# Designed miniproteins, single chains, continued (4): the designs that were tried, part 99

Each design is a single chain, and the fold is of that chain. pLDDT is the mean over its residues in the fold that is shown.

## One batch from the design tools (miniprotein)

Design m15427
Fold by ESMFold2-Fast:
Structure m15427 (fold): chain A 95 residues (1-95)
Amino acid sequence: DPEKEKLLEEKLKEGEKLLAEQGWESSFEYDKENKKLTARFRSPAGGVGEVSLYGEPNFDNWVELSGAAMALASDDEAAREAIRAEMREKGYEVH
């Protein structure tokens, strides 16, 4: 659905802008050849989270990757280790 794809692109850009206004850095990459989605976030405190998933470049996958990458960028090391363990158990690549 071209209208849903356009709405998704607009929502992702809006989200990136809101995050940048709060001091977050975000990047999203889709490797079509390897069917690999990657989300990378840097928090205002300098924490970094990068997560990859093999699958479709749909909204739900991007939202899940973004949440995971942001959680990994947190200042709480115990929370970061818990999230790394959970995501690896779910089959995500955690960097």
Scores: mean pLDDT 76

Design m15428
Fold by ESMFold2-Fast:
Structure m15428 (fold): chain A 75 residues (1-75)
Amino acid sequence: DLDADIEVTLHLIRAVVAMKAGDYEEAAEIFEEAARRFPDHPDTPVLYRNAAIAYRKAGDTEKAERWEQLADEAA
């Protein structure tokens, strides 16, 4: 699915920029949005795991644990 691949890639680029800037909450929200829009995409487990990492760095332990569970279930 070319359109899904492009959209997921664009979200990943935006999230990486936010991570490098230290904007962890923004990065987590971008990863979460991509994962919710494309739940069946091959890269979705990576999106779940990166959302968890970003939420943990932002200090949101509850959301981090939730996204870690989703990543483990999707792997």
Scores: mean pLDDT 82

Design m15429
Fold by ESMFold2-Fast:
Structure m15429 (fold): chain A 96 residues (1-96)
Amino acid sequence: MEEARRIQAEVEPELRKLLEELQEHIQKVQDGIDPEKQTKKARETLEKLVKLLRDAARRILAALGPLSAAEQAEVEADFDAMVATSEKVLEEQIKK
């Protein structure tokens, strides 16, 4: 738990920065400021955010013990579902 919390503390500033950048790009799209370019940047920022979260989760799980094949498959399925949900939310926010 202590190691997992330390990993969380290490990634939290970068995660917060990426979330702020994502919100900024979405806001610019909604304001009509170069919406095509800002939409592309929002998608790129979301991809970086997903990668950071996946890497952090893998590091945390490794600190708790080695992942079984079933646990690895579950983590991948959960992240795929999270990505799909996040992309849907982003698309809806951009269209508003």
Scores: mean pLDDT 74

Design m15430
Fold by ESMFold2-Fast:
Structure m15430 (fold): chain A 62 residues (1-62)
Amino acid sequence: TTEEAFEEDGQLYIRTTVGNVSVTRLAETDEEKQKARELLEQNELERQRQLERRLEFFARYG
């Protein structure tokens, strides 16, 4: 099970994927919008951290 968020036309969405099935829901309440923003930030930070870690090691050692 994978849960992710994305922004489109200034609106926040939460997408839940189970196996090969995905469901997208609009974040309309403040709680849902905050959850979507936290998911976006966590996913982006993790992706950026992995990329920066590899780039930094390459710059230092190669």
Scores: mean pLDDT 76

Design m15431
Fold by ESMFold2-Fast:
Structure m15431 (fold): chain A 93 residues (1-93)
Amino acid sequence: STDVGSAIDELKHQGRDNLTEQYKKLVEQAKKLADEAESARRNGAPVSTIRELAEQARELANKAKELDAESPGIELRVEEILQEARMAEEVAA
């Protein structure tokens, strides 16, 4: 239920709920890209490929953080993803 706020009692929270769902999607996509960067690193992919994946993961994670969703669990996940993306980029020495 990501795009529906049809009930009157849901309407007052619709903006926050919609942002929370967008936040979750951005965090999930960022995590997927961070995992792909780490997999590329482990498989000896070119540094440029690893950096590109890590950069994309970081961009999405930062966008999620900017939405300021009121969910401590999601916020902690964003920080973890940002850390993983940073570690992947450390290969680019």
Scores: mean pLDDT 65

Design m15432
Fold by ESMFold2-Fast:
Structure m15432 (fold): chain A 102 residues (1-102)
Amino acid sequence: SERDKLLQAEMEVGVLEVAIAVIEVNYNKGKISPKEAKEFLIKHFESTAKNLEPIDTELADQTRKYIEKLKQLPDKQALDYAKKIVDALAEQVAKKTAQVQQ
């Protein structure tokens, strides 16, 4: 059902949020460089886009657009941008869920 697909999308975004939090903790502890943090963020966003493709092509396409922007940013800006875009993805899923409940 559409609701089951949106629940799966919510779970995929939740996994991405956890991955970003782990990257942030390692970055703040000096365990990874800004370059490594950006590379890990890109990998996790690419995995999320791939997992979203069979669930919601619009969310997958939007995630790919965010990945392209993330790739163009300086390494030091990548983490803050990743946090903003995962929040934007969560909001898009919430809006889609609200529309299905109407």
Scores: mean pLDDT 89

Design m15433
Fold by ESMFold2-Fast:
Structure m15433 (fold): chain A 77 residues (1-77)
Amino acid sequence: SDEELEALARELVEAGLTRAQAEELLARIDAGASKDEVIKALVARVDLSEEVVQRLKALPDIGSLRRILERALELLP
């Protein structure tokens, strides 16, 4: 849902995701990385709660994760 995508984007920003990290993760998606590979790369960069990681894993597709990262990028200074 749009509400869940917004909530997850805010969780990533609050966890300390930087603009450079968000752009790097988006580039990985553009290069053909799977949802699981991008989530693994994200967890290596920011300290996320188990609940947030499970919610990311429950996303239906890579497109949902792209939308979350694009929204996080908009929320960053």
Scores: mean pLDDT 88

Design m15434
Fold by ESMFold2-Fast:
Structure m15434 (fold): chain A 85 residues (1-85)
Amino acid sequence: KINDIFIARTIILDLINKIKEMTPEERKAFIEKVKPLLVDYFKRRGYPNVAEKVEKVLDELKNMTPEEAIKKLKEFSREVIAEIE
């Protein structure tokens, strides 16, 4: 399970870095593209609660400022780590 924590942390950090460089239109398109992939990934790894939270957080990010989105993703990283163990 420790490898799953590192993978989740890497995914969230990658999302933060990409969002910093995106326009609002690019962010919405990116989220729509990656949301089903990330939700499926966490469900397949045995973390349906994490998959549900990923879907919710990514939907919220569509309507946030870049500053709000980064803050939300940092908070979400802590929540995901707590769920995975």
Scores: mean pLDDT 78

Design m15435
Fold by ESMFold2-Fast:
Structure m15435 (fold): chain A 64 residues (1-64)
Amino acid sequence: MSLGARIRRLSELSGYSRAAVRRALRIGAQASGASPTAVADAILEQAESGKQSAREILDTLLSL
């Protein structure tokens, strides 16, 4: 799955725009030292496992 496909999926799950998702992934990458793709995969895994909603995680990242 491409980074663009991950961004689209996170946009669909969270209700955020693709631009907002891309910004959140950049913030998360800087904070964690991981790539934006790795951050997106971690968020998708947590959302799919029911641990947190994608929106809750993205709200947290955008608040940093």
Scores: mean pLDDT 84

Design m15436
Fold by ESMFold2-Fast:
Structure m15436 (fold): chain A 106 residues (1-106)
Amino acid sequence: SLLDQARRQLSLALGIASTLYNTLLELEKQGIPQSTVEKAREALDNLTKALNLLENKGVSAVPDVLSLLEEAGRNLEAVNKETGGFADETLRQVRAAIDLVKQLLS
């Protein structure tokens, strides 16, 4: 179903965001700003909340899921700008999840 496809895409985006966050935590020891790491953590938190809402409430949660995904996207755009592209792949996967979740409103 489209809902299953949206959940799989969001799960993939979450996994990639988790890897990005862990990479930035290691690079913080080498001079990446704490504020950049915090933005990646907030994006990861929002993606986790979005997946949980979609899994527990399905299509009825779509407006709240979209709000969380858009906020995660804004945080990842800031991370991407500050790191010179480290969040490029994560942003693509989050944007793909947003597109699929939007289709659930049709």
Scores: mean pLDDT 90

Design m15437
Fold by ESMFold2-Fast:
Structure m15437 (fold): chain A 64 residues (1-64)
Amino acid sequence: LTQRDSVLTRDHIERAIAALEAQGVPQSVIDQLRAQLEAAKTQAEMRKLMNQIGQEMQDALERK
């Protein structure tokens, strides 16, 4: 684990998506996030996707 400048890996994002699925986020949203992960080529794109996942998680928790 890198203490500074943490690199986002595909596995890291896949685990975050799995957590959203466990919270009951609709499969259509999960499929969209999966497609974005397949299209991601850079760390900037992966960070953007991770931020989106964070927003979806917050929305899911607020919705209950």
Scores: mean pLDDT 74

Design m15438
Fold by ESMFold2-Fast:
Structure m15438 (fold): chain A 70 residues (1-70)
Amino acid sequence: PEEVIEEVVDLSHLSEEEKAAKARAIGDALHAEAVARARELKARHPDERAVVTVTLTVDGRTLTGRVVVE
């Protein structure tokens, strides 16, 4: 089973220091959510590989990551 988590944020109103701190906090939170979701999917489908794809768009720039539980 596969799930997708998408987050789009506009940080253009923040200073560079604030943008860096906020983007890191958002990324950390999304990673934690993806790990929790992947574990839930694996618990429901133990014989299948669980995949959670995370897409974070910050000020028009897109970063994509993936959590896999085999």
Scores: mean pLDDT 80

Design m15439
Fold by ESMFold2-Fast:
Structure m15439 (fold): chain A 79 residues (1-79)
Amino acid sequence: VIEYAAEAVRELSKVASEEAVRAAAETLEQLLPQVYGGRLSAEEAARRVAEAVAKVDPEVEEKVFEITLRYLTRAQEEL
């Protein structure tokens, strides 16, 4: 279990609905191998997560982008 993923989901649950958090978690799960492999930037991955969330709750798109980017940037620093 990736500690930063759990923390990101916990932070997202404070600002987004359960459905939006679920969409974010599923998208992160699909993108993490590409981010860790250096094939996808933290910013691009965060953008895709925010887009997935925007389909459920567009009002939190920017906050989800910021939280996800912070998480992915920290995860990449530990690689």
Scores: mean pLDDT 76

Design m15440
Fold by ESMFold2-Fast:
Structure m15440 (fold): chain A 62 residues (1-62)
Amino acid sequence: NSLSAEQARIEGDIAGGIGGLGLPEKRRQAVKDFLMEQIKKSTSEQYRELLRKLLEKLGIKE
């Protein structure tokens, strides 16, 4: 429940942010930083996998 809600929120924010009014490069970098921080803080491998898949889905790479 909590993971699904957070994932849906992140995906919605990403979809809206990328197509929204702003700087796409800075938006993608901010999302990457947020997801990386969540990965570092999470003790759940399943949640970390979901976050990594979100990074791939966005095409965000180093």
Scores: mean pLDDT 63

Design m15441
Fold by ESMFold2-Fast:
Structure m15441 (fold): chain A 95 residues (1-95)
Amino acid sequence: SSLLEESLKLLKETVPKRIAEAERMATTDDDRKLLDLIKERYEKAKTAMELGSVVLALAVLKVVRAKEVKKSGRDDSEAHKLALEHYERIQKLLE
């Protein structure tokens, strides 16, 4: 299936850019630990499905950080709690 090969190639080209964006937005030690895990999974990924999980994890992290940046001046402990729960779920998905 040429579509699976093209998907794998495109994901290998786009994931490093998404990782770099996430690194720029990482503000906590938990974010950095999660990014290190995501990087490890990216390096070991052999299939488009495995890379898909990495892309999903990066998208969740980026969305959470973007929401916090937009709420600058608001102490949102509930958003931090939700972020931690999502980080735990991402770690479990990546195993």
Scores: mean pLDDT 62

Design m15442
Fold by ESMFold2-Fast:
Structure m15442 (fold): chain A 92 residues (1-92)
Amino acid sequence: MLEEARREAEEAIEEARAAGASEEELELMRRAAELALEALEAKERGDAEKAARYALEAMELGAEYSGSPLPSEELKEKLFEKTKEALEKEIA
């Protein structure tokens, strides 16, 4: 899973570069990909809280790259709790 996800992230960044993405956009994509990979690593270690935190940080950077509105603090907390609970259930 993790090796495949890392390869897909690298391919997506190179595809975006070929499509004319700016250096700023490529940097945001790279940072989002690293956070997503950290989330997968935390999940593999059974750390649902860290996995949820990294996943939400990756989502926020991805939204910034796409120009989507960022979630409110209340929505972020709700998403974190739901993601953490789902991961805990899956890991257990």
Scores: mean pLDDT 74

Design m15443
Fold by ESMFold2-Fast:
Structure m15443 (fold): chain A 65 residues (1-65)
Amino acid sequence: MLEVEPGVAPDTKGLAEAVLEALERGLLDAATAKEVLVRLAEPEYRPTLAAMDIDGIRAFLGTLP
């Protein structure tokens, strides 16, 4: 199996799915979830994600490995 280094956001998709699940369950509000998702992204992607809504961020992160 592929191993990834913990402590860096190597599996952004997995982390993003956990945040989106918490949002769906009402544990997070959309603004907080968006802020966390933008923070998990690399600096290169932050402006793009900051301009998206939650559905856009979910679709974008779904394209990442």
Scores: mean pLDDT 67

Design m15444
Fold by ESMFold2-Fast:
Structure m15444 (fold): chain A 88 residues (1-88)
Amino acid sequence: SVIEEFEKGLKELLKKLEETKDLEAFFKELTALVQKSMAKIEEIEDPEEREKALKKLKELVIEVLKEVMKKFPEIDKEKVEELLKGLE
């Protein structure tokens, strides 16, 4: 499923962030992962399943950003807001 692939991608990005502590690379790769996953969601033929997947993706992004903000309070809040705005 698109959501399962997205969750795996998020786990890999979080692991890489913990190892590198590179917030700039994290945001770049997270943005790319979100865009790729949204494109795959658009390919879902059932409108109800598409909406459900989009909602779940948005919830996962918000949850991950909250977790990253707790661990890295130096995080650029403007970049967080730009990423969330891209989900609207």
Scores: mean pLDDT 80

Design m15445
Fold by ESMFold2-Fast:
Structure m15445 (fold): chain A 81 residues (1-81)
Amino acid sequence: MEEELVEKIAEILRNLLAGKPLTESVDLSGVSDEELEELLRKAFALMAGVPVEELSDEELEALKAEYEAKLRANREARAAA
């Protein structure tokens, strides 16, 4: 179950970063904030093609920053309309 959730989250993130339409969602009801953070770390590791144990905190922060920057750009584009 956790592995399936990580794969789905990684797929959603990859599609969003590629500018593809959002066609899938994952049910995170009942997932704690701590579990969500762990799932996100694993999803970013999967997207980077490295084991989660090899993903440094600096690399994770860089991936998060890139994702947030792309989300910000998308929000700014919508706000400008």
Scores: mean pLDDT 68

Design m15446
Fold by ESMFold2-Fast:
Structure m15446 (fold): chain A 123 residues (1-123)
Amino acid sequence: MSPLVQQALALASELSGVPVTLEDLRLVEEILPNLLEEKDGELWLNGLLFNPPIDTSKLPREANIAALASLLIYLSGKGTPEQAQAAEAVFKELAGVDVQPLVPEVEPDPETEARIREALARL
């Protein structure tokens, strides 16, 4: 299993409070074809999923983890929209990018965002 996938599943599971697994990743990949791309022997998020498109391999690894966890939480149905949005907010802060939302926009949750930053620091 790639480190990106392993760490995104771990983060999504910690935030949702329920196991998010490779079966959930498969479901997300069915909803979003070409979710992951291989570059230089490593897996990254497909930058073409974003508007405008971005080179995800130039972003911090933690940004890729947060973005994938956001999609896993939202599209698996195992977490809340607030948790998914908080993970995307952390992704945007770490990446320093201004892209269209990948998940529905809800009221900001700074406490959940702080928990995500702490969880990423432990991974």
Scores: mean pLDDT 84

Design m15447
Fold by ESMFold2-Fast:
Structure m15447 (fold): chain A 70 residues (1-70)
Amino acid sequence: MEQTVGVQLRPDATDEEMQALGDALGSVEGVTDVRVDAARKLIVVTAEDSEAAARAAELARSHPVTASVN
């Protein structure tokens, strides 16, 4: 089943850091879409299944620019 992961970034995250994390999340196996909202410091990841969503969430949690993952 398709899953969505919301990645809230720190308020001080730069455009470069947001793009780098977005690119890294898009390279995760089973991730089908990545949307970066720079104005809201939010990245929304769509994954093909719960395993891909878990991989994307883990990568996001390990990144220093991440404030929280939903």
Scores: mean pLDDT 83

Design m15448
Fold by ESMFold2-Fast:
Structure m15448 (fold): chain A 86 residues (1-86)
Amino acid sequence: LAELKRESAILYTAAAVALVGAEIDPNADPQLIAEARKEYERGVKLMKEADKAEQAGDLETAQKLYEESIKEFRRAIDLAAAAVAA
């Protein structure tokens, strides 16, 4: 669990940086930026729910939510990179 929580926090920061980088690029694809933003927001919501589950002692639910949060942040990073590459 601690490893997933740490990875989620790292990817949260990386996704935020990637998204901001795409948003300030005037040549980036606005549709891909919008999709990256949606995945980022889903990741944030899942990470917050994972933190709540961990605090409640529901470690199994926390693990699943951190894993899903990680997937959403990775998708946000990939979409932000694709927006700049388009």
Scores: mean pLDDT 86

Design m15449
Fold by ESMFold2-Fast:
Structure m15449 (fold): chain A 57 residues (1-57)
Amino acid sequence: SLPTRLSPEQRARMLEAIRIANDALEGKISLSEAAERIQRLMGVPASLVEQGLRAAL
């Protein structure tokens, strides 16, 4: 569940980021592509996102 303190826009971005991460973990897109997309949505460095995705794989 998403925290209730997030704005609707923040929740939408987090949900999209989770979907992108799942697509990468399923092999539908590359980890690097997913990391760049999540960086653009969330403002988190792509290197940290890619590290997190690799740890989950």
Scores: mean pLDDT 79

Design m15450
Fold by ESMFold2-Fast:
Structure m15450 (fold): chain A 63 residues (1-63)
Amino acid sequence: SNLEKQKKEIEKRISDLEAERERLYGEAVLQHIETGHVDPALLERIRQIDAEIEKLKKELEKL
C-alpha cells in the first residue's frame, strides 16, 4: 500500500542519516585526538542530522 511504501522510505532515510551521523562522529573524535579541537561546521552538521532524524521519527509515528 501507499502508506507501507511511505513508512519504508522514511525508515530507510533514518537508517541512512544514522550511518552518516556515525561517520561524522568518527571524524569529530579523530579531529579532537589530533588537534584538541573539532570543526564547528562538523558539529553543526551532526546537530542538523540529529534534528532531521527526530523529525522523521515523529513523522513515522503519525503514519
Scores: mean pLDDT 88

Design m15451
Fold by ESMFold2-Fast:
Structure m15451 (fold): chain A 84 residues (1-84)
Amino acid sequence: SAEMRALYTETVERVAERLTAAGLPELAALLREAQALQIAGRDPDSPEAQAIAARIEETWASLSPEQQAQVQAIIDEVAEEARA
């Protein structure tokens, strides 16, 4: 539904804002780019979508275990707030 899509969009933006505040602006930018493609209805198999997916995977793999745990904590926090 349109309401569920709006809630999903808001949730992704909240994660991106907190990632930026946590010193992970590149991951936040990639998350926003991926969401923009999804909103635009772009094919997930497109070269643009595949390039963003590859950059997300590379960026994630470059993070320390501590940074990966921080990203997971941000996601969990936003998910908990969405349930309240």
Scores: mean pLDDT 80

Design m15452
Fold by ESMFold2-Fast:
Structure m15452 (fold): chain A 60 residues (1-60)
Amino acid sequence: MKIKVEIKNAEDIPEDLQKIIEEGVKRYALKKKAKEPLTLKGIVNVDGKDVPFTVTATPI
């Protein structure tokens, strides 16, 4: 099963943290055997600033 992950506000998040979010969300979607798109919300700290994000995982 292949999962496509998209972060809506990727420009606000460093690429290394984007990859961590993508892998975490892929792992979660695979563990849940998701058959429909999952939308998750979270927050990451970037250089002492809290950045909220929304990420969608879509089974392909």
Scores: mean pLDDT 78

Design m15453
Fold by ESMFold2-Fast:
Structure m15453 (fold): chain A 77 residues (1-77)
Amino acid sequence: SAEEAKKIFEKLIKELPKVEEELLSQKSEALKEEAIKQLEGLLELAKEYAEKNNALEAYEKLKKAIEELIKKLKESL
């Protein structure tokens, strides 16, 4: 449902600052590169899930937050 999808995305957005801190603290470039790939994959899955559940507005908020994290990780390489 749209409501369930929104709650999942809101939970993910709320948890992102902690994930960001943990990933940016990593010294391994290989681990950061793998994290970027996993985040990009999550965005693709989240988009499909949002389209099926009419939750694209919530997806756009998640997308912006994850894209910002990916940018920070790439800049830290």
Scores: mean pLDDT 87

Design m15454
Fold by ESMFold2-Fast:
Structure m15454 (fold): chain A 79 residues (1-79)
Amino acid sequence: AEEDLVKLMLQELAAVLGKSSTLTEQVFQKYSKLLDLPQSELEKIAQQLAIEISKKGGGLVKVSFSYKGKTLTVDVAYT
């Protein structure tokens, strides 16, 4: 399902966001193609992930964001 791809993207971003700009860019390129979305839209989703990580610091974070005209909520593990 497309929501499963979004969850996988967020898990991959959680592993590299703020740690490696090169790996973060590779995740955006991969999921831009898989989800048929421009990188700018994926960067907006990544911003919501970054906000939720900053509030909790680590562990399981719940991320809500707008995706193709609907609100998605995804649980993401951050270490």
Scores: mean pLDDT 81

Design m15455
Fold by ESMFold2-Fast:
Structure m15455 (fold): chain A 86 residues (1-86)
Amino acid sequence: SMEEKLKKEKEEELKKQEEEAENLAKLAIGLSFQTGLTKGIEAGRKVAEEVVEEVRKTLSEEVGKKAEEEIRKGTEENNKLLEELK
């Protein structure tokens, strides 16, 4: 039925947004770490924050919040590692 087709399309769209959120989170965490190593922790945090703003603009609120939380946690874990390397 058309109703089942629309439901499937919404589920597929949500899955694609979730996958994109995971990719953006990994990218943000990686770029933040690399920037932290080369330009300092503060610069790395700024890079992660820029990706969080992009996530908020491009993804649904629910998926965006999950990605933002993942970016925040990964970035703080990397910052602890960078501080230990001092």
Scores: mean pLDDT 80

Design m15456
Fold by ESMFold2-Fast:
Structure m15456 (fold): chain A 82 residues (1-82)
Amino acid sequence: SGVEEQEKLYDEMFKKLDKNGDGKITRAELKEFVRSVLPDASDEQIETIVDTYLEKIDKDKDGVITREEFKAYLRESSPPVD
C-alpha cells in the first residue's frame, strides 16, 4: 500500500528537477541535482552518474528525461530492500 503516494512523490521529485517546467529534465538539470547531493564529488564522478541515469532512463535517446521515463525508472529502482 502506498503506491499512489509513491507515484505522487515521484512526480514532485520530477517537478523539483524540471526547473523550466517544460516536462523534461535536461542533462544540465540532472547534473546540478547530482552535484547538490554530492558536493565534494569531482565533475568526472558527477558526469558518470548523470550518464548512467540518462542511459537507464532516457528511452528516446534524445538527451532529456521525460516525466514518464523518470517515474518508470524510480518505480523499478526504489524497492526498500534489494
Scores: mean pLDDT 72

Design m15457
Fold by ESMFold2-Fast:
Structure m15457 (fold): chain A 120 residues (1-120)
Amino acid sequence: SLEKEIEALNQIEEIRLELSKKFGKTVGEFVYGIAVFAMEAVLNPKDKELLERIKERLLKKLEELNVPEEIIEKTRELLDEVIESTDPKKVIELSKKFLLEQFPEAEDEIERLAKIIEEV
């Protein structure tokens, strides 16, 4: 429901602020961007145009944050695989695995984000 989506977005935003405080702005924004993308892919799996727009905005944000090009390309590959997947469980599993590999220090927050998206 729309109410559950708003609640999920508010919880994701709270975790973004927690991550930014603990691990810095780049980690907070990166994890947040992937979480929002995964949620939209679960909610709107057939809206390829929407998902491509969110993907391009996220990749541009990572460039502005001076994330290394190698990591940006790995992120692009993840987002493309998520867009091709129509399985919400696979979307969450792929996104979670990617974030845990990039930010193992943020495991608790990443697990919380995965649970929030599963409940939408």
Scores: mean pLDDT 89

Design m15458
Fold by ESMFold2-Fast:
Structure m15458 (fold): chain A 61 residues (1-61)
Amino acid sequence: MEVGERAREGEERGGAAAGAAAGGLSSQKIYTGPEAGDFAARAAEEAGALRAARGLRHSSG
């Protein structure tokens, strides 16, 4: 395989960028699957919400 076109699809899913959080719960489950991408999206959203809450506590008071 000279051109890693398959690798591009894996990265395009965006799960790789935020997939770090998905590794925790999907440890038992097969890492390669539609759930991995979906779980990563969910984890990213939750992290965003927590960040906003923390910012408010420190910013506004």
Scores: mean pLDDT 53

Design m15459
Fold by ESMFold2-Fast:
Structure m15459 (fold): chain A 119 residues (1-119)
Amino acid sequence: MVTESGGGTFKEGGSATLTSTNSTPGMRLLGVMWMLENPETGEARAIASISSSGKVGYAESVKGRATISQDQANNTAYLNLSDLKKEDTGVYYNLSALENEETGKVRLVAGEGAELTVV
């Protein structure tokens, strides 16, 4: 199971840290992609990613304001957002690349999401 936390209501110009944890036994976290969904339209876009090799990517809308990190030993990924803008409002969920340690099969698993509102 993939679970996000760290949502809530924040002030414009503030900062937030979102956390995504995989607690599924026998599965190893390889990499993650943080998605931002507009709850009014259902449109989702990728905003930050980290690969199994540690290569990071950021969308232009958050570049310079976002930091992605991963703790592979605890199967946890983090997204720190600074200088929050109203456009950062939405549902944040993680697409996790999970490897079955026995079979080597990789699956993409979507988290449940955490709502973040910038006022």
Scores: mean pLDDT 81

Design m15460
Fold by ESMFold2-Fast:
Structure m15460 (fold): chain A 60 residues (1-60)
Amino acid sequence: AMATAQALNDRIKESYKKAKEDLAKALVERAQREGDSLPDPETREKVIAEAKKKAEELVK
């Protein structure tokens, strides 16, 4: 069944892509929450910047 095969392949690709995007988003959000607990704004921004770099690497 062509329609069924197409739906399965599309779902698998969508799921994998979404999982990578969700992971990237979670990394940045986690870093932002950790930053909120840090008294040093310089360290906070560094942690967030590192998470953003990792997120970009995952999405590529």
Scores: mean pLDDT 77

Design m15461
Fold by ESMFold2-Fast:
Structure m15461 (fold): chain A 72 residues (1-72)
Amino acid sequence: MLDQLGEAVRRALDAIEELKKAGKTEKAKEYFKRLHELVEKGLQAISDGDTEGAQRQIEEIEKLAEEAKKEA
């Protein structure tokens, strides 16, 4: 689970970095804030043993990464 969360976060951070390289710094900040909130929820779910909740947050992070890629 943590490995899957880490992979999703890496993809999202890569997409946010592309936004920054494109000069879309305010957009990158918005996506980074959303990513932070999803990561906190995912880590909390893992800590609580809520594997279904953790998986849902991973899916949301993957969606965020895809949105950010389209924005760049």
Scores: mean pLDDT 84

